# Designs tried in a protein design run: designed miniproteins, single chains, continued (5). Part 14

Each design is a single chain, and the fold is of that chain. pLDDT is the mean over its residues in the fold that is shown.

## One batch from the design tools (miniprotein)

Design m16485
Fold by ESMFold2-Fast:
Structure m16485 (fold): chain A 61 residues (1-61)
Amino acid sequence: SLEDIAAAFLEREGNEIISKAKTPEEKKKVKELVDKAIQAVRDGNFEEARKLLNEAKKIAE
C-alpha cells in the first residue's frame, strides 16, 4: 500500500537523520519524532508525518 511504501521510506530517511544528529539527546528526540511520523503514516495522516519529519530534520541540522 502507499502507507507501507511511505513507512519504509521514513525508516530509511529516519536512520539518515539520526546519523546526522550530534548528541545522544538529539538522537533520542529525532528517533521519537521519526517513530511518531511512521505511526502517523500508518494512520493515514501524511500531513502530520511530514510535519514530524521536518521537525526531526531541524534538530539534526
Scores: mean pLDDT 83

Design m16486
Fold by ESMFold2-Fast:
Structure m16486 (fold): chain A 64 residues (1-64)
Amino acid sequence: SLFPTPRETEATLLIMAGSIALKKGDLELAKEYYEKAASLLDEEEKEKLLKEMEEKIAKAKEEQ
């Protein structure tokens, strides 16, 4: 498809919001955003996103 689906676009925006929350140190808000993004994706994309975001959150916790 030449165009992303509305669902994919919304998921991308939520992932960006989660990344901003991580940079601010708000791990709870970041987790909420990535969980919502995951709910909009299919099973394969959901598993990939959850793994990537869990790794980012774990790394952010270690940096504190």
Scores: mean pLDDT 76

Design m16487
Fold by ESMFold2-Fast:
Structure m16487 (fold): chain A 62 residues (1-62)
Amino acid sequence: QLDQLIQQLQDQARQLVQQGASRDEVVQHIRQVKQQLIAQGWSSSDVMQVYQAGLDEAERAL
C-alpha cells in the first residue's frame, strides 16, 4: 500500500513535468498529497517517505 502511494506520486510528478508544469506547481501538488495523507491518519514516517520520494522524482524530471 505505501509502495503503491509512492509510485503513484512519482508517476504524477513526472507527468506534470512532461506537461510543462513549473517547479512550484509540481511541489504544490506533492504538498497537497502530503496534507491528504496526514488527514487520512497515515503515520508521520510514512507521510515523510511518500513526500520525499515525490520531491526526489520531481527534481530528477525537472
Scores: mean pLDDT 82

Design m16488
Fold by ESMFold2-Fast:
Structure m16488 (fold): chain A 59 residues (1-59)
Amino acid sequence: SFLEELRKKIEELEKEIAELEKKLAEEPSKELELEIQLKEGMLALLKGVLSFLEKKEKE
């Protein structure tokens, strides 16, 4: 289902962000910082969409 796919994408993004943050802590990089910020933005958007869809689900 779409909701299941959305949840999987959210989980994948969270894992990717965690890995990038680990790399950034070990090796400072402006490119990594920018990539983390971009992925965090996408994660926030997807979580917002999921929240609205789950609350709306069926009336």
Scores: mean pLDDT 82

Design m16489
Fold by ESMFold2-Fast:
Structure m16489 (fold): chain A 55 residues (1-55)
Amino acid sequence: SLEEAEALEREAREAEAAGDRRTAAWLYFQSGLAYLDLGRPEKAREAFERAFALR
């Protein structure tokens, strides 16, 4: 659902702010997949770009 995708994105931002790059990357990737499943390609792209940047 949209709420679940938004929750994953929020948790990803919190992990990133805490310096947990691995957890943040994983959560951004999961958020991207959730947005893609919901037909929101721009939101998915933003999430995937964030996940990739944390490599």
Scores: mean pLDDT 84

Design m16490
Fold by ESMFold2-Fast:
Structure m16490 (fold): chain A 89 residues (1-89)
Amino acid sequence: SLEEEIRKLIEEVIELARETGNEEAVKKVEEYAEKAEKALEEGNYVEAARYVLEAAMVVLENAETKELILRAIGLILRAIGLELDVELG
């Protein structure tokens, strides 16, 4: 389900933030994740996906390894795909 996919992305983006080793990045990602969870509870899947995208961008800005950069890009693309799926129906 769309809810399950967004919840999985929220979990994955928090894990990626922790792998950056940057405490400020983790804090910002957790703030966006909390907003995404609230939007999800309200049934606003587009807004939830957008907050996941913002969180993934924070990871990308703080990623120091090629592996982490590629994983952040992959998560960004998945979040964009979910936003488009909601709009297309």
Scores: mean pLDDT 84

Design m16491
Fold by ESMFold2-Fast:
Structure m16491 (fold): chain A 65 residues (1-65)
Amino acid sequence: MRTEEYEIEGVKLTITYDLESVTLTASGPLSAEGQKKAQELLDLARLRMERDRLLAELEELLKLL
């Protein structure tokens, strides 16, 4: 299990990476804008993992060139 910690509006946020899921936990209430930023962080974490995989596949194809 891997965790990353962030802070938005003085509120501590923890992103937890599990084998099958990425979870974000906030230690307190966030404004609507803060919640949006927290959701964007979670979405970026998931997209980053997917993009890293796609980039690895692309690099393998480029080696065949």
Scores: mean pLDDT 77

Design m16492
Fold by ESMFold2-Fast:
Structure m16492 (fold): chain A 66 residues (1-66)
Amino acid sequence: SMMEELAEKILEFKETLSAAEALQAIKELLDRHKLSEEEVKELAKYIEEKYGDKDAATAVLVASKL
């Protein structure tokens, strides 16, 4: 699914990039896919529920406000 593909990319960014670079990469990913504010919240919830990664979920919400 799109949510699974986006979540996997976000987790890869967190693992491979610095915190600042990961936030920028996440922001660019969200913008490229034209996610609404509601869809961003759904993605963050999906990451927390499926992967248990609260830091990655928080990074998605923070990146959306950059």
Scores: mean pLDDT 88

Design m16493
Fold by ESMFold2-Fast:
Structure m16493 (fold): chain A 64 residues (1-64)
Amino acid sequence: MEAEELRKKAEELREQAQRLYTLSDWLAASSDPMGPEVAAQLRQLADEKDQKARELEEKARELE
């Protein structure tokens, strides 16, 4: 386990979270009856990915 790999993973998770927030916004604005419900779930997943990214960044600092 390398600090560099953990930082890269954290960046990927943040990127995924941003994409999920964008997708959530599109679904919330859609005419799909399940859109708002799925949008809420996607935002929750995005938040979890952001939280995981912070955990990985903390681990990377410990492994320096």
Scores: mean pLDDT 80

Design m16494
Fold by ESMFold2-Fast:
Structure m16494 (fold): chain A 64 residues (1-64)
Amino acid sequence: SKADEYIKKAKEALEAGDYEKAAEYAKKAIKASNGKDAEALVVLGEALLKLGKSEEAGKYFEKA
């Protein structure tokens, strides 16, 4: 699905150290899944932690 493609790109961005792009792709995956996708929420949380946004990251981990 389109959500799976965005999750793949988000993970590739995380591996590359591009945390801003990882967060962008993870957000696109959440939208493409019409809301809650546990894997996309976890990837977004991880990217936000790497960006120093710990409080925001915690909210997405809680939703997952």
Scores: mean pLDDT 81

Design m16495
Fold by ESMFold2-Fast:
Structure m16495 (fold): chain A 84 residues (1-84)
Amino acid sequence: PLVRPNEKLLKVLKEVGFTKEVATLGEIYALLLRYAEEKKLFDPEDSSKVILDEELKEILGVDSFNVSDQEGIEELLLKNSELV
């Protein structure tokens, strides 16, 4: 399904080149991983773990996530988006 990110999430996605208003959850998930790579947020002891910065913590309400948990991450993204 297509979703519209809320204003706070959209601001983060725009930092990594997002130019649309709506996207699939999979597209937003990919952009979120790009943000983690550009900001060097991966745990040096566990490359599957992302430690969220202050901005993402405020948006998603969690301190970290595992990149293999796409379903859990997509649920967090849905809480910060509207279905279109």
Scores: mean pLDDT 83

Design m16496
Fold by ESMFold2-Fast:
Structure m16496 (fold): chain A 72 residues (1-72)
Amino acid sequence: SNVQELEEVIEEIKKLLKEKSPIEEVDEQLRRLVELAGKVDWSAHPKLEEEFLKILQEVSDYRYKVQQERAA
């Protein structure tokens, strides 16, 4: 199921962020997440949509921190 695979990818991204993994590893999982997002009917899964949007924000915040550290 695309829904189950998307939930698994969200959990993997959460783990990578918690472990402060390289942004390149986060980006690989983010690519998979975006591809799966295009295959999900969000109107049928409003809670999953909230979790998806939250993880996108957390990845964005993490990327910003990494870019700031590399620019310093």
Scores: mean pLDDT 85

Design m16497
Fold by ESMFold2-Fast:
Structure m16497 (fold): chain A 64 residues (1-64)
Amino acid sequence: GTVVAVSPAGEAAARAAAGEVERAYPGATARVEGRTVTVTAPSDEDARAIAADLRRGGFEVRLE
């Protein structure tokens, strides 16, 4: 699954979140464009968990 998340705190927060997601979820890959983090998760279960973590961090999150 794909997770798209927009940082409430700018690009540095987006980059930090991308690194944390890749560390916490082996096999997930994150791409940062400005304040937007796009994560490709190895499973739909991981995509849902990643979305929940990013929402807890204040990100605006969409599952695709």
Scores: mean pLDDT 86

Design m16498
Fold by ESMFold2-Fast:
Structure m16498 (fold): chain A 92 residues (1-92)
Amino acid sequence: MEEAKRLYNEGLKAFLDGDYEKAIELFTEAAKLAPDTVLGARALYYRGLAYYKLGDTEKAIEDFLASAELAEKIGDKGTEFLALHNLSLVKK
């Protein structure tokens, strides 16, 4: 769990720095280490945002859907809302 949190935070830093490829790699590892958790749902959400920034709309949609489904299952309404909101914007 602590390793997943570290990778997630490093992924956020990479994302904010505009290093979307590095952010995707870090969020992928964070989600893998923390499946079925709030952190896993958030990692999928931010990976979707990073894919969208790189123009990979199909992977962004997949990650937003996966994030929303996981967030709903675990009761993370905030992440669920963000994932569904961005999914609606991407499908325009």
Scores: mean pLDDT 87

Design m16499
Fold by ESMFold2-Fast:
Structure m16499 (fold): chain A 63 residues (1-63)
Amino acid sequence: NLQLLSEKYEVPQEHVDEIAKLNLPDSVIEGLLSLTKDRPLEDVKALVEDVKNNKPVDFQPAT
């Protein structure tokens, strides 16, 4: 699944790798990837850090 998410959501593999560090269910990871498609890697890293620290996120995961 993760190997194809970069192609499926048209995001760099680096985005997939960063979000995968959260160890979330695949459906949540896919939602986060679709929402980060137009965002720089720095924003993806900030999102991962916020989720790790239980801070509010500024977008909804896919359900």
Scores: mean pLDDT 69

Design m16500
Fold by ESMFold2-Fast:
Structure m16500 (fold): chain A 74 residues (1-74)
Amino acid sequence: MSAKALEAVAKLVLRRGEEVRKRAEQAGDEEAVKLADEAIKLAREALQYVREGNLEEAKRKIEEAIELLRKAEE
């Protein structure tokens, strides 16, 4: 995957994480809020790794963030 593609995916995950966090907070789901916050943090770290040219680590952080968001939405 190209750096541009990884950046685009990381930004989508970040936006999704913010949406999931807002819904979880409104529902009073503290565990889902924690998972969404962790996913947002990982997505931000992935964007930093893309800027540094470390695409392997960026991909790893994106994959972890997606898994946490999936768990938060369950």
Scores: mean pLDDT 84

Design m16501
Fold by ESMFold2-Fast:
Structure m16501 (fold): chain A 85 residues (1-85)
Amino acid sequence: MLRKMTPEQQEIVREAVREIHRIVDEAEPQLSPEQRRELTAVAVGASLRVIGDALEAESEEEVREAGEEEIRRVREYVKELLEKE
């Protein structure tokens, strides 16, 4: 499935996905059940986009940038949920 990525690119993807999970875990106790479900869907989508972008990337830098963008997106979504409630 991920066979086109170098070991280095795979590690960058794993780090990005781990960071996304950490952000979700830290926010979850402060959220309603409905918000937790929404955040989980956003986090799953972000993780899948990082993997998809990494499969199309030609460099470690592109994989890192894709990961950082999706991490930023998840952080902004958490901020929106917490600040609007």
Scores: mean pLDDT 80

Design m16502
Fold by ESMFold2-Fast:
Structure m16502 (fold): chain A 59 residues (1-59)
Amino acid sequence: SKEELIEQAKRDLELGKKLLEQGNTVAAAMAFKEAIDLFEQAGDEEGVKEARELYDKAL
């Protein structure tokens, strides 16, 4: 469901943030990219924007 996609995307955002704090930028970028895809599937434009900003920061 749309709700399940958003919840999974939020988990991937939190995982990505934790990986960034640990200095694992490659794994963080992968987590943020997954979050982008899930937010896009859910139609959550705000979520897509946040995930893209974090993805760019991880590169």
Scores: mean pLDDT 88

Design m16503
Fold by ESMFold2-Fast:
Structure m16503 (fold): chain A 66 residues (1-66)
Amino acid sequence: PLSPTERRILEAAMQVIAEKGWDASMEEIARAAGVSRSTVYRHFPSKEALRRAVLEWGLARAAAEA
């Protein structure tokens, strides 16, 4: 299962990406999550890692609801 911090980052990432698209910066996602940019990078070392996690978590949530 995701840690509370990872979940907060992923929820913020989904929100920011829905509003601004996949070009949204890691700093914008960190700000939306209420954490530092370094905290985001500690959990997701690249934007590609964050993107994969967002998609995997989104699919897991959809599967849990279905």
Scores: mean pLDDT 78

Design m16504
Fold by ESMFold2-Fast:
Structure m16504 (fold): chain A 68 residues (1-68)
Amino acid sequence: VGEQGEDVRELQQALIRLGYLDGVKHPVSDHFDDAVAAAVKVFQSTYGLTVDGIAGPETRARLQQLLA
């Protein structure tokens, strides 16, 4: 996938808070790796989004809604 930066850090924190990513085994980073992509796919499947492993606008909006 290859995404990096602040958005990826926010994504990882959200996935850790919701239990889709283990913050001890996968510390927050600015790299979108296979573990993050797998967590995104599980989240997308759970909430009826397109399962592509990409943290697009719809995926990010749903994460923000759940953490508000």
Scores: mean pLDDT 75

Design m16505
Fold by ESMFold2-Fast:
Structure m16505 (fold): chain A 65 residues (1-65)
Amino acid sequence: MELEEKIKELSKKAIELAKEIQSLRDQAYAETDPEKRQKLTAEMKEKLEELHKVAKEILKLNKEM
């Protein structure tokens, strides 16, 4: 079923985004330069927003199944 496959792909994307967010958080924690840390934190926030959108789409598709 098309919806099931789409949910699977979105779930995979969500897992990848979560891994990227974790990596950016670890990098920011290890970073001693405040300016570089701020840049890493900003990138992490962008990835978090994208993850939120993916999660919302998964919930919408689950309601249709």
Scores: mean pLDDT 81

Design m16506
Fold by ESMFold2-Fast:
Structure m16506 (fold): chain A 79 residues (1-79)
Amino acid sequence: SNEDLGARLEGAAYSLLASGDERLKPVAEYLLEAAKAAKAGDIEKAIEYVEKAIEEAKKAGASESAIEGLEEGLEELKK
């Protein structure tokens, strides 16, 4: 459900914030906005925010595994 997708996005954001890596803060902030949009049923806006989170993750040098996880989340939103 959109609520479950939003909860997964929130979980990912809080995990990033818990890492203490300041460079990942913009990634977490976009994922929190994506979660809010998804829970509200605004899937188009959620997709936009996840795409921005992926861009910031790549700039921050996030692992290939972390980026893949975000891209999988993006595909879930497109269903």
Scores: mean pLDDT 82

Design m16507
Fold by ESMFold2-Fast:
Structure m16507 (fold): chain A 89 residues (1-89)
Amino acid sequence: MEEIRRLAEEARRLLEEARRLAMEAMRRSKNKKDMLRAIGLVLRAIGLEFDLDLLLENPGPDILEQLERILAEARELVREARELIEEIE
């Protein structure tokens, strides 16, 4: 149970960071292409937050595997958002 809580908390933290970075990219975007990329990142973060909440409300036998998947996707999303900000600069 503690490992599930720890992974869920880490995933939430990363998704919050991803949304913050993606919103920053939206504010700093100078063209339509970059704006649409940033919007896509925000929507992906929201979708993962929804997936995380559903998983925690309806935990199945594969909860650890699903949490690890969400965590990996959250980490990738943070990476993509940071790269976009660097490209916009």
Scores: mean pLDDT 86

Design m16508
Fold by ESMFold2-Fast:
Structure m16508 (fold): chain A 69 residues (1-69)
Amino acid sequence: LEEREGVDLSDPEEFDRVVEAVLETARRQGVPEEKLERARRVVEELRDNPEEGLNRMMEVLGWLPPAAP
């Protein structure tokens, strides 16, 4: 089992908590609500792939450059 400090992305409940924490942090950093909604939608669409969902969410929030071929 992972440490308390770490999160289990394979666990839906932990994944949801990570998503909420990221969105809340982004809002605190001044990311517009429209981008927060878009990020949440992307994560929900990719909930079968938690890591991919998080990466796409980070791109939407502007924390990662858009990964476009």
Scores: mean pLDDT 70

Design m16509
Fold by ESMFold2-Fast:
Structure m16509 (fold): chain A 70 residues (1-70)
Amino acid sequence: VDELVAELIEAARAGDKERVEELLKEIRERGGDLTKGESEPPYSTALDEAEEKGHEEIAKLLRRAIGEQL
């Protein structure tokens, strides 16, 4: 499990928008993709948590970042 992805999931669940933005930027700059690999994309977990908790702004942020990754 990628440590940055795990922190992203927790930040999304907690509603910490600033932390989510930091983590997404760091993942992007390091060349690490939420959807990297042939397995089912783990980005669904982080987005699912944000949507389940009602953090609409964070959900939009995640959708945008995922769209840029592929």
Scores: mean pLDDT 67

Design m16510
Fold by ESMFold2-Fast:
Structure m16510 (fold): chain A 94 residues (1-94)
Amino acid sequence: GEPVVPDKETALKMFKETQESAKKRLEEAKKKNYPEDIIKHYEVVYELSKLGVDFLEGKITLEEFKKRADELIKKYPEYKNLIEGFRKLVEKLA
């Protein structure tokens, strides 16, 4: 057996579900003029889940994934710990 393959498949499904949920919530938050902090939260969750999906589906390399994660930290420094934690999780799935 390969215990890594089920973990990747489960993670990919979860990331796709998170991406779609975050996209929908972000669109609603923008339409309803929610506070910037709430909008930023959904933007970060959407961008991170999208990066995870793109990497696990082989659309981007691990090096590109890390570079994009670092760009997100620069854009959302208040979410540095969340972004770094997610990056480490995705690296373990590689």
Scores: mean pLDDT 83

Design m16511
Fold by ESMFold2-Fast:
Structure m16511 (fold): chain A 68 residues (1-68)
Amino acid sequence: SFDEEVERLVERYIKELKETGIPLDEAIRRLSRDLLRLAVEHGVDSRWLTEKLIEARKKLEEEYEKLK
């Protein structure tokens, strides 16, 4: 489902932040691009997409703060 793919996507970028040390802004940029692609593939409403983007961004920021 869309929600399951979003969760896997967020987990992937958290792993990349931890293992490869990519910058947070770059991770957010790539996540946003991939989320937009998933939303198009699943026919997701723009309001729902916006909520998922906000949630995903917050999760990346929280994990990044733990790394400093």
Scores: mean pLDDT 81

Design m16512
Fold by ESMFold2-Fast:
Structure m16512 (fold): chain A 79 residues (1-79)
Amino acid sequence: EIEELEERVRRLTEEAARAVAAGAPAEEVRRLLEEAVRAAEELLRKLAEAGELSEEEVEEGVRYLRELRDFVVREVERR
């Protein structure tokens, strides 16, 4: 269900944000962001199944999410 996936993405993103704010190690932040990205990727695929996104848009979204994950982890590593 799309709504359940949206809630899961929100919860995982909030958890990752709290970890960053609490000064968690980069490895912990990476793990949480990996879980959030996986959930977001599943959400994008479900939106494509529902006809709201094309497969190309899903691939672009997944690429963007992975780049964003890597960017945040690098910033945490450099603090």
Scores: mean pLDDT 82

Design m16513
Fold by ESMFold2-Fast:
Structure m16513 (fold): chain A 68 residues (1-68)
Amino acid sequence: MSKEEILEELEKKAPEEITVSEAKELIKELDMPEEVKKKILDYLSTLPDDYVLSKQELVDLVKFVLDL
């Protein structure tokens, strides 16, 4: 899956607001290389599990990790 396809799937599947814990589970479900998945999960782990992300914040976070 390309970086752009990962972002498109994330945008389609993510609700308008998501907890960090829920975002971690969503990222685990996406078809992406394990190295990329680990980087995103490691970054999310810097935030509290009950921290609420907007869809846009989650997308921007993933873009940052993917270097887009």
Scores: mean pLDDT 79

Design m16514
Fold by ESMFold2-Fast:
Structure m16514 (fold): chain A 75 residues (1-75)
Amino acid sequence: MSPEQQAQVDELAAFIDKKVEELKKAGASDEDIAAVRQAGLQAISYALDTGDVEKAKEEIEKAKKEALEKTKKKK
């Protein structure tokens, strides 16, 4: 990868890790956390193909929001 692509991957990986930590603190299931990690890996692949890091972050945030909503439904 180019240095620019590596920097984008590192940024997105850190972003995913932060969102996963927030989900764990919110009481999300291991299955829901795994789904967000999977969505994050797909978002990284998308960013590497298109250069659109902002859209990749939006997809990660969307996956986190869906996981949090699912966690709330398990009341």
Scores: mean pLDDT 79

Design m16515
Fold by ESMFold2-Fast:
Structure m16515 (fold): chain A 72 residues (1-72)
Amino acid sequence: GMPSEADILLALGEIYLGIGNVDAKRGNLEAAKESYKKAIEYFEKAREIGTPEQRELADKNIEYAKKKIEEL
């Protein structure tokens, strides 16, 4: 079957985490911060509509993205 809306939102969050990580390693700290913020927004949306397992994954990724912003 097709992914759920929550699965798509989780995937978008993970894509923006990846973009943020690449930009951070390249020294593009402002771009990295904006990508991590977008990742958090997608994970928060996934958390609101997801299953318990999807919510746990979203919460873990939100915590990770927030930590990455603090490390910039």
Scores: mean pLDDT 88

Design m16516
Fold by ESMFold2-Fast:
Structure m16516 (fold): chain A 94 residues (1-94)
Amino acid sequence: SEIDELRKELKELSEKINELNKKAEEAKQNGDTETYKKILEELLKLHERVLEILKKLYEQYVAENAPQELIDAVKAEIELEEKKIREIKEELEK
Protein backbone atom coordinates (compact mmCIF):
# COMPACT_ATOMS: atom_id res chain seq x y z
CA SER A 1 0.00 0.00 0.00
CA GLU A 2 1.02 3.67 -0.36
CA ILE A 3 1.07 4.00 3.45
CA ASP A 4 3.43 0.97 3.71
CA GLU A 5 5.76 2.48 1.06
CA LEU A 6 5.81 5.86 2.87
CA ARG A 7 6.56 4.10 6.20
CA LYS A 8 9.40 2.13 4.52
CA GLU A 9 10.92 5.39 3.18
CA LEU A 10 10.69 6.89 6.72
CA LYS A 11 12.63 3.89 8.13
CA GLU A 12 15.37 4.28 5.48
CA LEU A 13 15.58 8.05 6.17
CA SER A 14 15.76 7.36 9.95
CA GLU A 15 18.80 5.08 9.39
CA LYS A 16 20.58 7.76 7.30
CA ILE A 17 19.76 10.42 9.93
CA ASN A 18 21.18 8.20 12.72
CA GLU A 19 24.45 7.68 10.79
CA LEU A 20 24.78 11.43 10.06
CA ASN A 21 24.02 12.29 13.73
CA LYS A 22 26.97 10.08 14.78
CA LYS A 23 29.25 11.76 12.20
CA ALA A 24 28.05 15.23 13.28
CA GLU A 25 28.86 14.46 16.94
CA GLU A 26 32.35 13.16 15.93
CA ALA A 27 33.03 16.31 13.84
CA LYS A 28 31.87 18.53 16.74
CA GLN A 29 34.07 16.66 19.27
CA ASN A 30 37.10 16.99 16.90
CA GLY A 31 36.50 20.76 16.46
CA ASP A 32 35.85 20.25 12.72
CA THR A 33 33.31 23.07 12.42
CA GLU A 34 33.24 22.99 8.58
CA THR A 35 32.37 19.25 8.44
CA TYR A 36 29.89 19.62 11.35
CA LYS A 37 28.04 22.47 9.57
CA LYS A 38 27.96 20.54 6.25
CA ILE A 39 26.49 17.47 7.99
CA LEU A 40 23.86 19.67 9.71
CA GLU A 41 22.86 21.03 6.27
CA GLU A 42 22.44 17.41 5.03
CA LEU A 43 20.47 16.51 8.20
CA LEU A 44 18.20 19.53 7.62
CA LYS A 45 17.34 18.29 4.09
CA LEU A 46 16.63 14.76 5.39
CA HIS A 47 14.40 16.03 8.24
CA GLU A 48 12.52 18.28 5.78
CA ARG A 49 11.91 15.17 3.61
CA VAL A 50 10.70 13.24 6.71
CA LEU A 51 8.29 16.10 7.51
CA GLU A 52 6.95 16.06 3.91
CA ILE A 53 6.29 12.28 4.12
CA LEU A 54 4.67 12.57 7.58
CA LYS A 55 2.30 15.29 6.28
CA LYS A 56 1.37 12.98 3.36
CA LEU A 57 0.70 10.14 5.84
CA TYR A 58 -1.46 12.48 7.97
CA GLU A 59 -3.55 13.52 4.92
CA GLN A 60 -3.93 9.84 3.85
CA TYR A 61 -5.02 8.70 7.34
CA VAL A 62 -7.58 11.54 7.58
CA ALA A 63 -8.90 10.86 4.04
CA GLU A 64 -9.24 7.09 4.75
CA ASN A 65 -10.94 7.75 8.14
CA ALA A 66 -8.19 5.89 10.02
CA PRO A 67 -8.52 5.34 13.81
CA GLN A 68 -8.07 8.63 15.72
CA GLU A 69 -5.14 7.05 17.65
CA LEU A 70 -3.17 6.68 14.37
CA ILE A 71 -4.03 10.23 13.23
CA ASP A 72 -2.94 11.64 16.63
CA ALA A 73 0.30 9.59 16.51
CA VAL A 74 1.29 11.01 13.08
CA LYS A 75 0.39 14.54 14.25
CA ALA A 76 2.73 14.07 17.25
CA GLU A 77 5.49 12.82 14.89
CA ILE A 78 5.00 15.97 12.73
CA GLU A 79 5.33 18.25 15.80
CA LEU A 80 8.50 16.43 16.94
CA GLU A 81 9.99 16.68 13.41
CA GLU A 82 9.20 20.43 13.18
CA LYS A 83 11.01 20.88 16.53
CA LYS A 84 14.09 18.97 15.22
CA ILE A 85 14.17 21.16 12.08
CA ARG A 86 14.03 24.34 14.22
CA GLU A 87 16.88 23.06 16.44
CA ILE A 88 19.09 22.27 13.41
CA LYS A 89 18.40 25.72 11.88
CA GLU A 90 19.31 27.39 15.20
CA GLU A 91 22.55 25.37 15.42
CA LEU A 92 23.46 26.35 11.81
CA GLU A 93 23.07 30.07 12.75
CA LYS A 94 25.83 29.73 15.40
Scores: mean pLDDT 90

Design m16517
Fold by ESMFold2-Fast:
Structure m16517 (fold): chain A 90 residues (1-90)
Amino acid sequence: EREVRVAANLAGVDPEGLSEEEALDLTQQAFLDSLKLIVEGIEKAIRRSNPDVDEEKLQEEKEKILKTAEDEIASNRDAMRETLRRWAER
């Protein structure tokens, strides 16, 4: 339940009151939000190291990474549900 608790804390909700589907939605959203923060951090680091970086290419790669992650999260929803079920039984 650690991942559910982290996701609930990030969303400002009580993890003890969550249904399986609500826990899954929060976990997937927290994962995506975390990835967005990582990508923004990488973007900032690239800009600092390479001030003349191609802005269009940087934004295209950022969007490609985020879209790939969203598709991956969606396709793995059933596997994530199984993982959350296992963690909830601890």
Scores: mean pLDDT 71

Design m16518
Fold by ESMFold2-Fast:
Structure m16518 (fold): chain A 76 residues (1-76)
Amino acid sequence: SELEEKKETLRQAIEEGREAVELLYERGLISEEERRRLLERLEEAEELLERGDLEGARELLLAVQEELRALVAARL
């Protein structure tokens, strides 16, 4: 139950990450190549989550979030 809730929370965070990547791309704040790489990492995080690797999924998601923040900060 609690593990299932944690998986759902991470899945929601991954989807929010995808929405953030798409929004930043539409706003011209990240390149097409950066968008592709970030989406690939988010897809890998989802695959890890489906495999039951919550720690791996979380670490990859956090890395993507950090990269997004750094890219936006560099361009604002």
Scores: mean pLDDT 86

Design m16519
Fold by ESMFold2-Fast:
Structure m16519 (fold): chain A 66 residues (1-66)
Amino acid sequence: MSDEEKRKKAEELIKKGLEALKKGDYKTAMDHFQKAEKLYESLGDYKKAAEASVHVLEAAVRLVFP
């Protein structure tokens, strides 16, 4: 996968994660955000990775503390 393809995939995963979060599907949201975080890290985009990490934490907190 090229770096451009990785970036597009990460953006798609963030959108899917946000959609799942709106539905209250916190485990699906967390999975999408974690995958996006890893892709942004592999691209050296640490700001976007940090943003994804915050979303992972939000979803995880809601999953663990309902």
Scores: mean pLDDT 83

Design m16520
Fold by ESMFold2-Fast:
Structure m16520 (fold): chain A 84 residues (1-84)
Amino acid sequence: SNIEEAKELLREAEELLKEGKYKEAAELALKALMLLLKELPKELIPRGIGAILRVIGLMFEGKYEEAARLGIEEAKELLKEMGV
């Protein structure tokens, strides 16, 4: 499922973040957020979109560590709010 795939990508992103592979971590966190967006209840869609745009913005600025940390945090909070 999109949720299980997003959880796997999120785990990989956290491992990459610990290794200092910030750009790769940010890219996987963004993919996880985009997969979660497809499964979000209507009430959480604006939050999901906002998180995606903020991560993309940080990546365009070359702030990959900040992008990865934000993306991972937002994806975890969305999963928690979804009860999964």
Scores: mean pLDDT 90

Design m16521
Fold by ESMFold2-Fast:
Structure m16521 (fold): chain A 72 residues (1-72)
Amino acid sequence: MTPEEKAANLDTAARLWEVAADHPLLSKEERIEAYKNAIELYEKAASLDTDPNVRAELQKKIEELKKKLEEL
């Protein structure tokens, strides 16, 4: 698996955790875990991606999710 393929897979996994975190039936604790998992995966994806535009979008997403965690 190339670093670029790994970054894409990590981004996909992060998006799935983000969607799961927004599910209304999750407990507060489960939602925190889902957002933390999404953040970690987006950070790993950003570290492997060489495209500055993609990294900027991932960083923006990470900051949005961190803000959601602060509101919980």
Scores: mean pLDDT 80

Design m16522
Fold by ESMFold2-Fast:
Structure m16522 (fold): chain A 87 residues (1-87)
Amino acid sequence: SPLERLDHAYEVALNYLKELKKKAKTPEQKKFIDEAINKVREVYSKYKEELEKAKTKEQIDEVMRKFVEDLNKIFQELYDKIEEIEK
């Protein structure tokens, strides 16, 4: 189901960030990862609620697209921040 797909994507993203945090060597890297974890949780909660309210395939597809776009943005911003402090 779309909800199961959303839940799976969320679990994978969250677990990846938790493992990344364990490997992080600086307090700054850990802080940026914690901020990304919080953003992923917020995005998941928001789109899970929107997906539960979605009644048409078009509405479902739009919610899933926005969820993926927001996840990609969170990860890109995290990678950019980590790269900047490693310079």
Scores: mean pLDDT 87

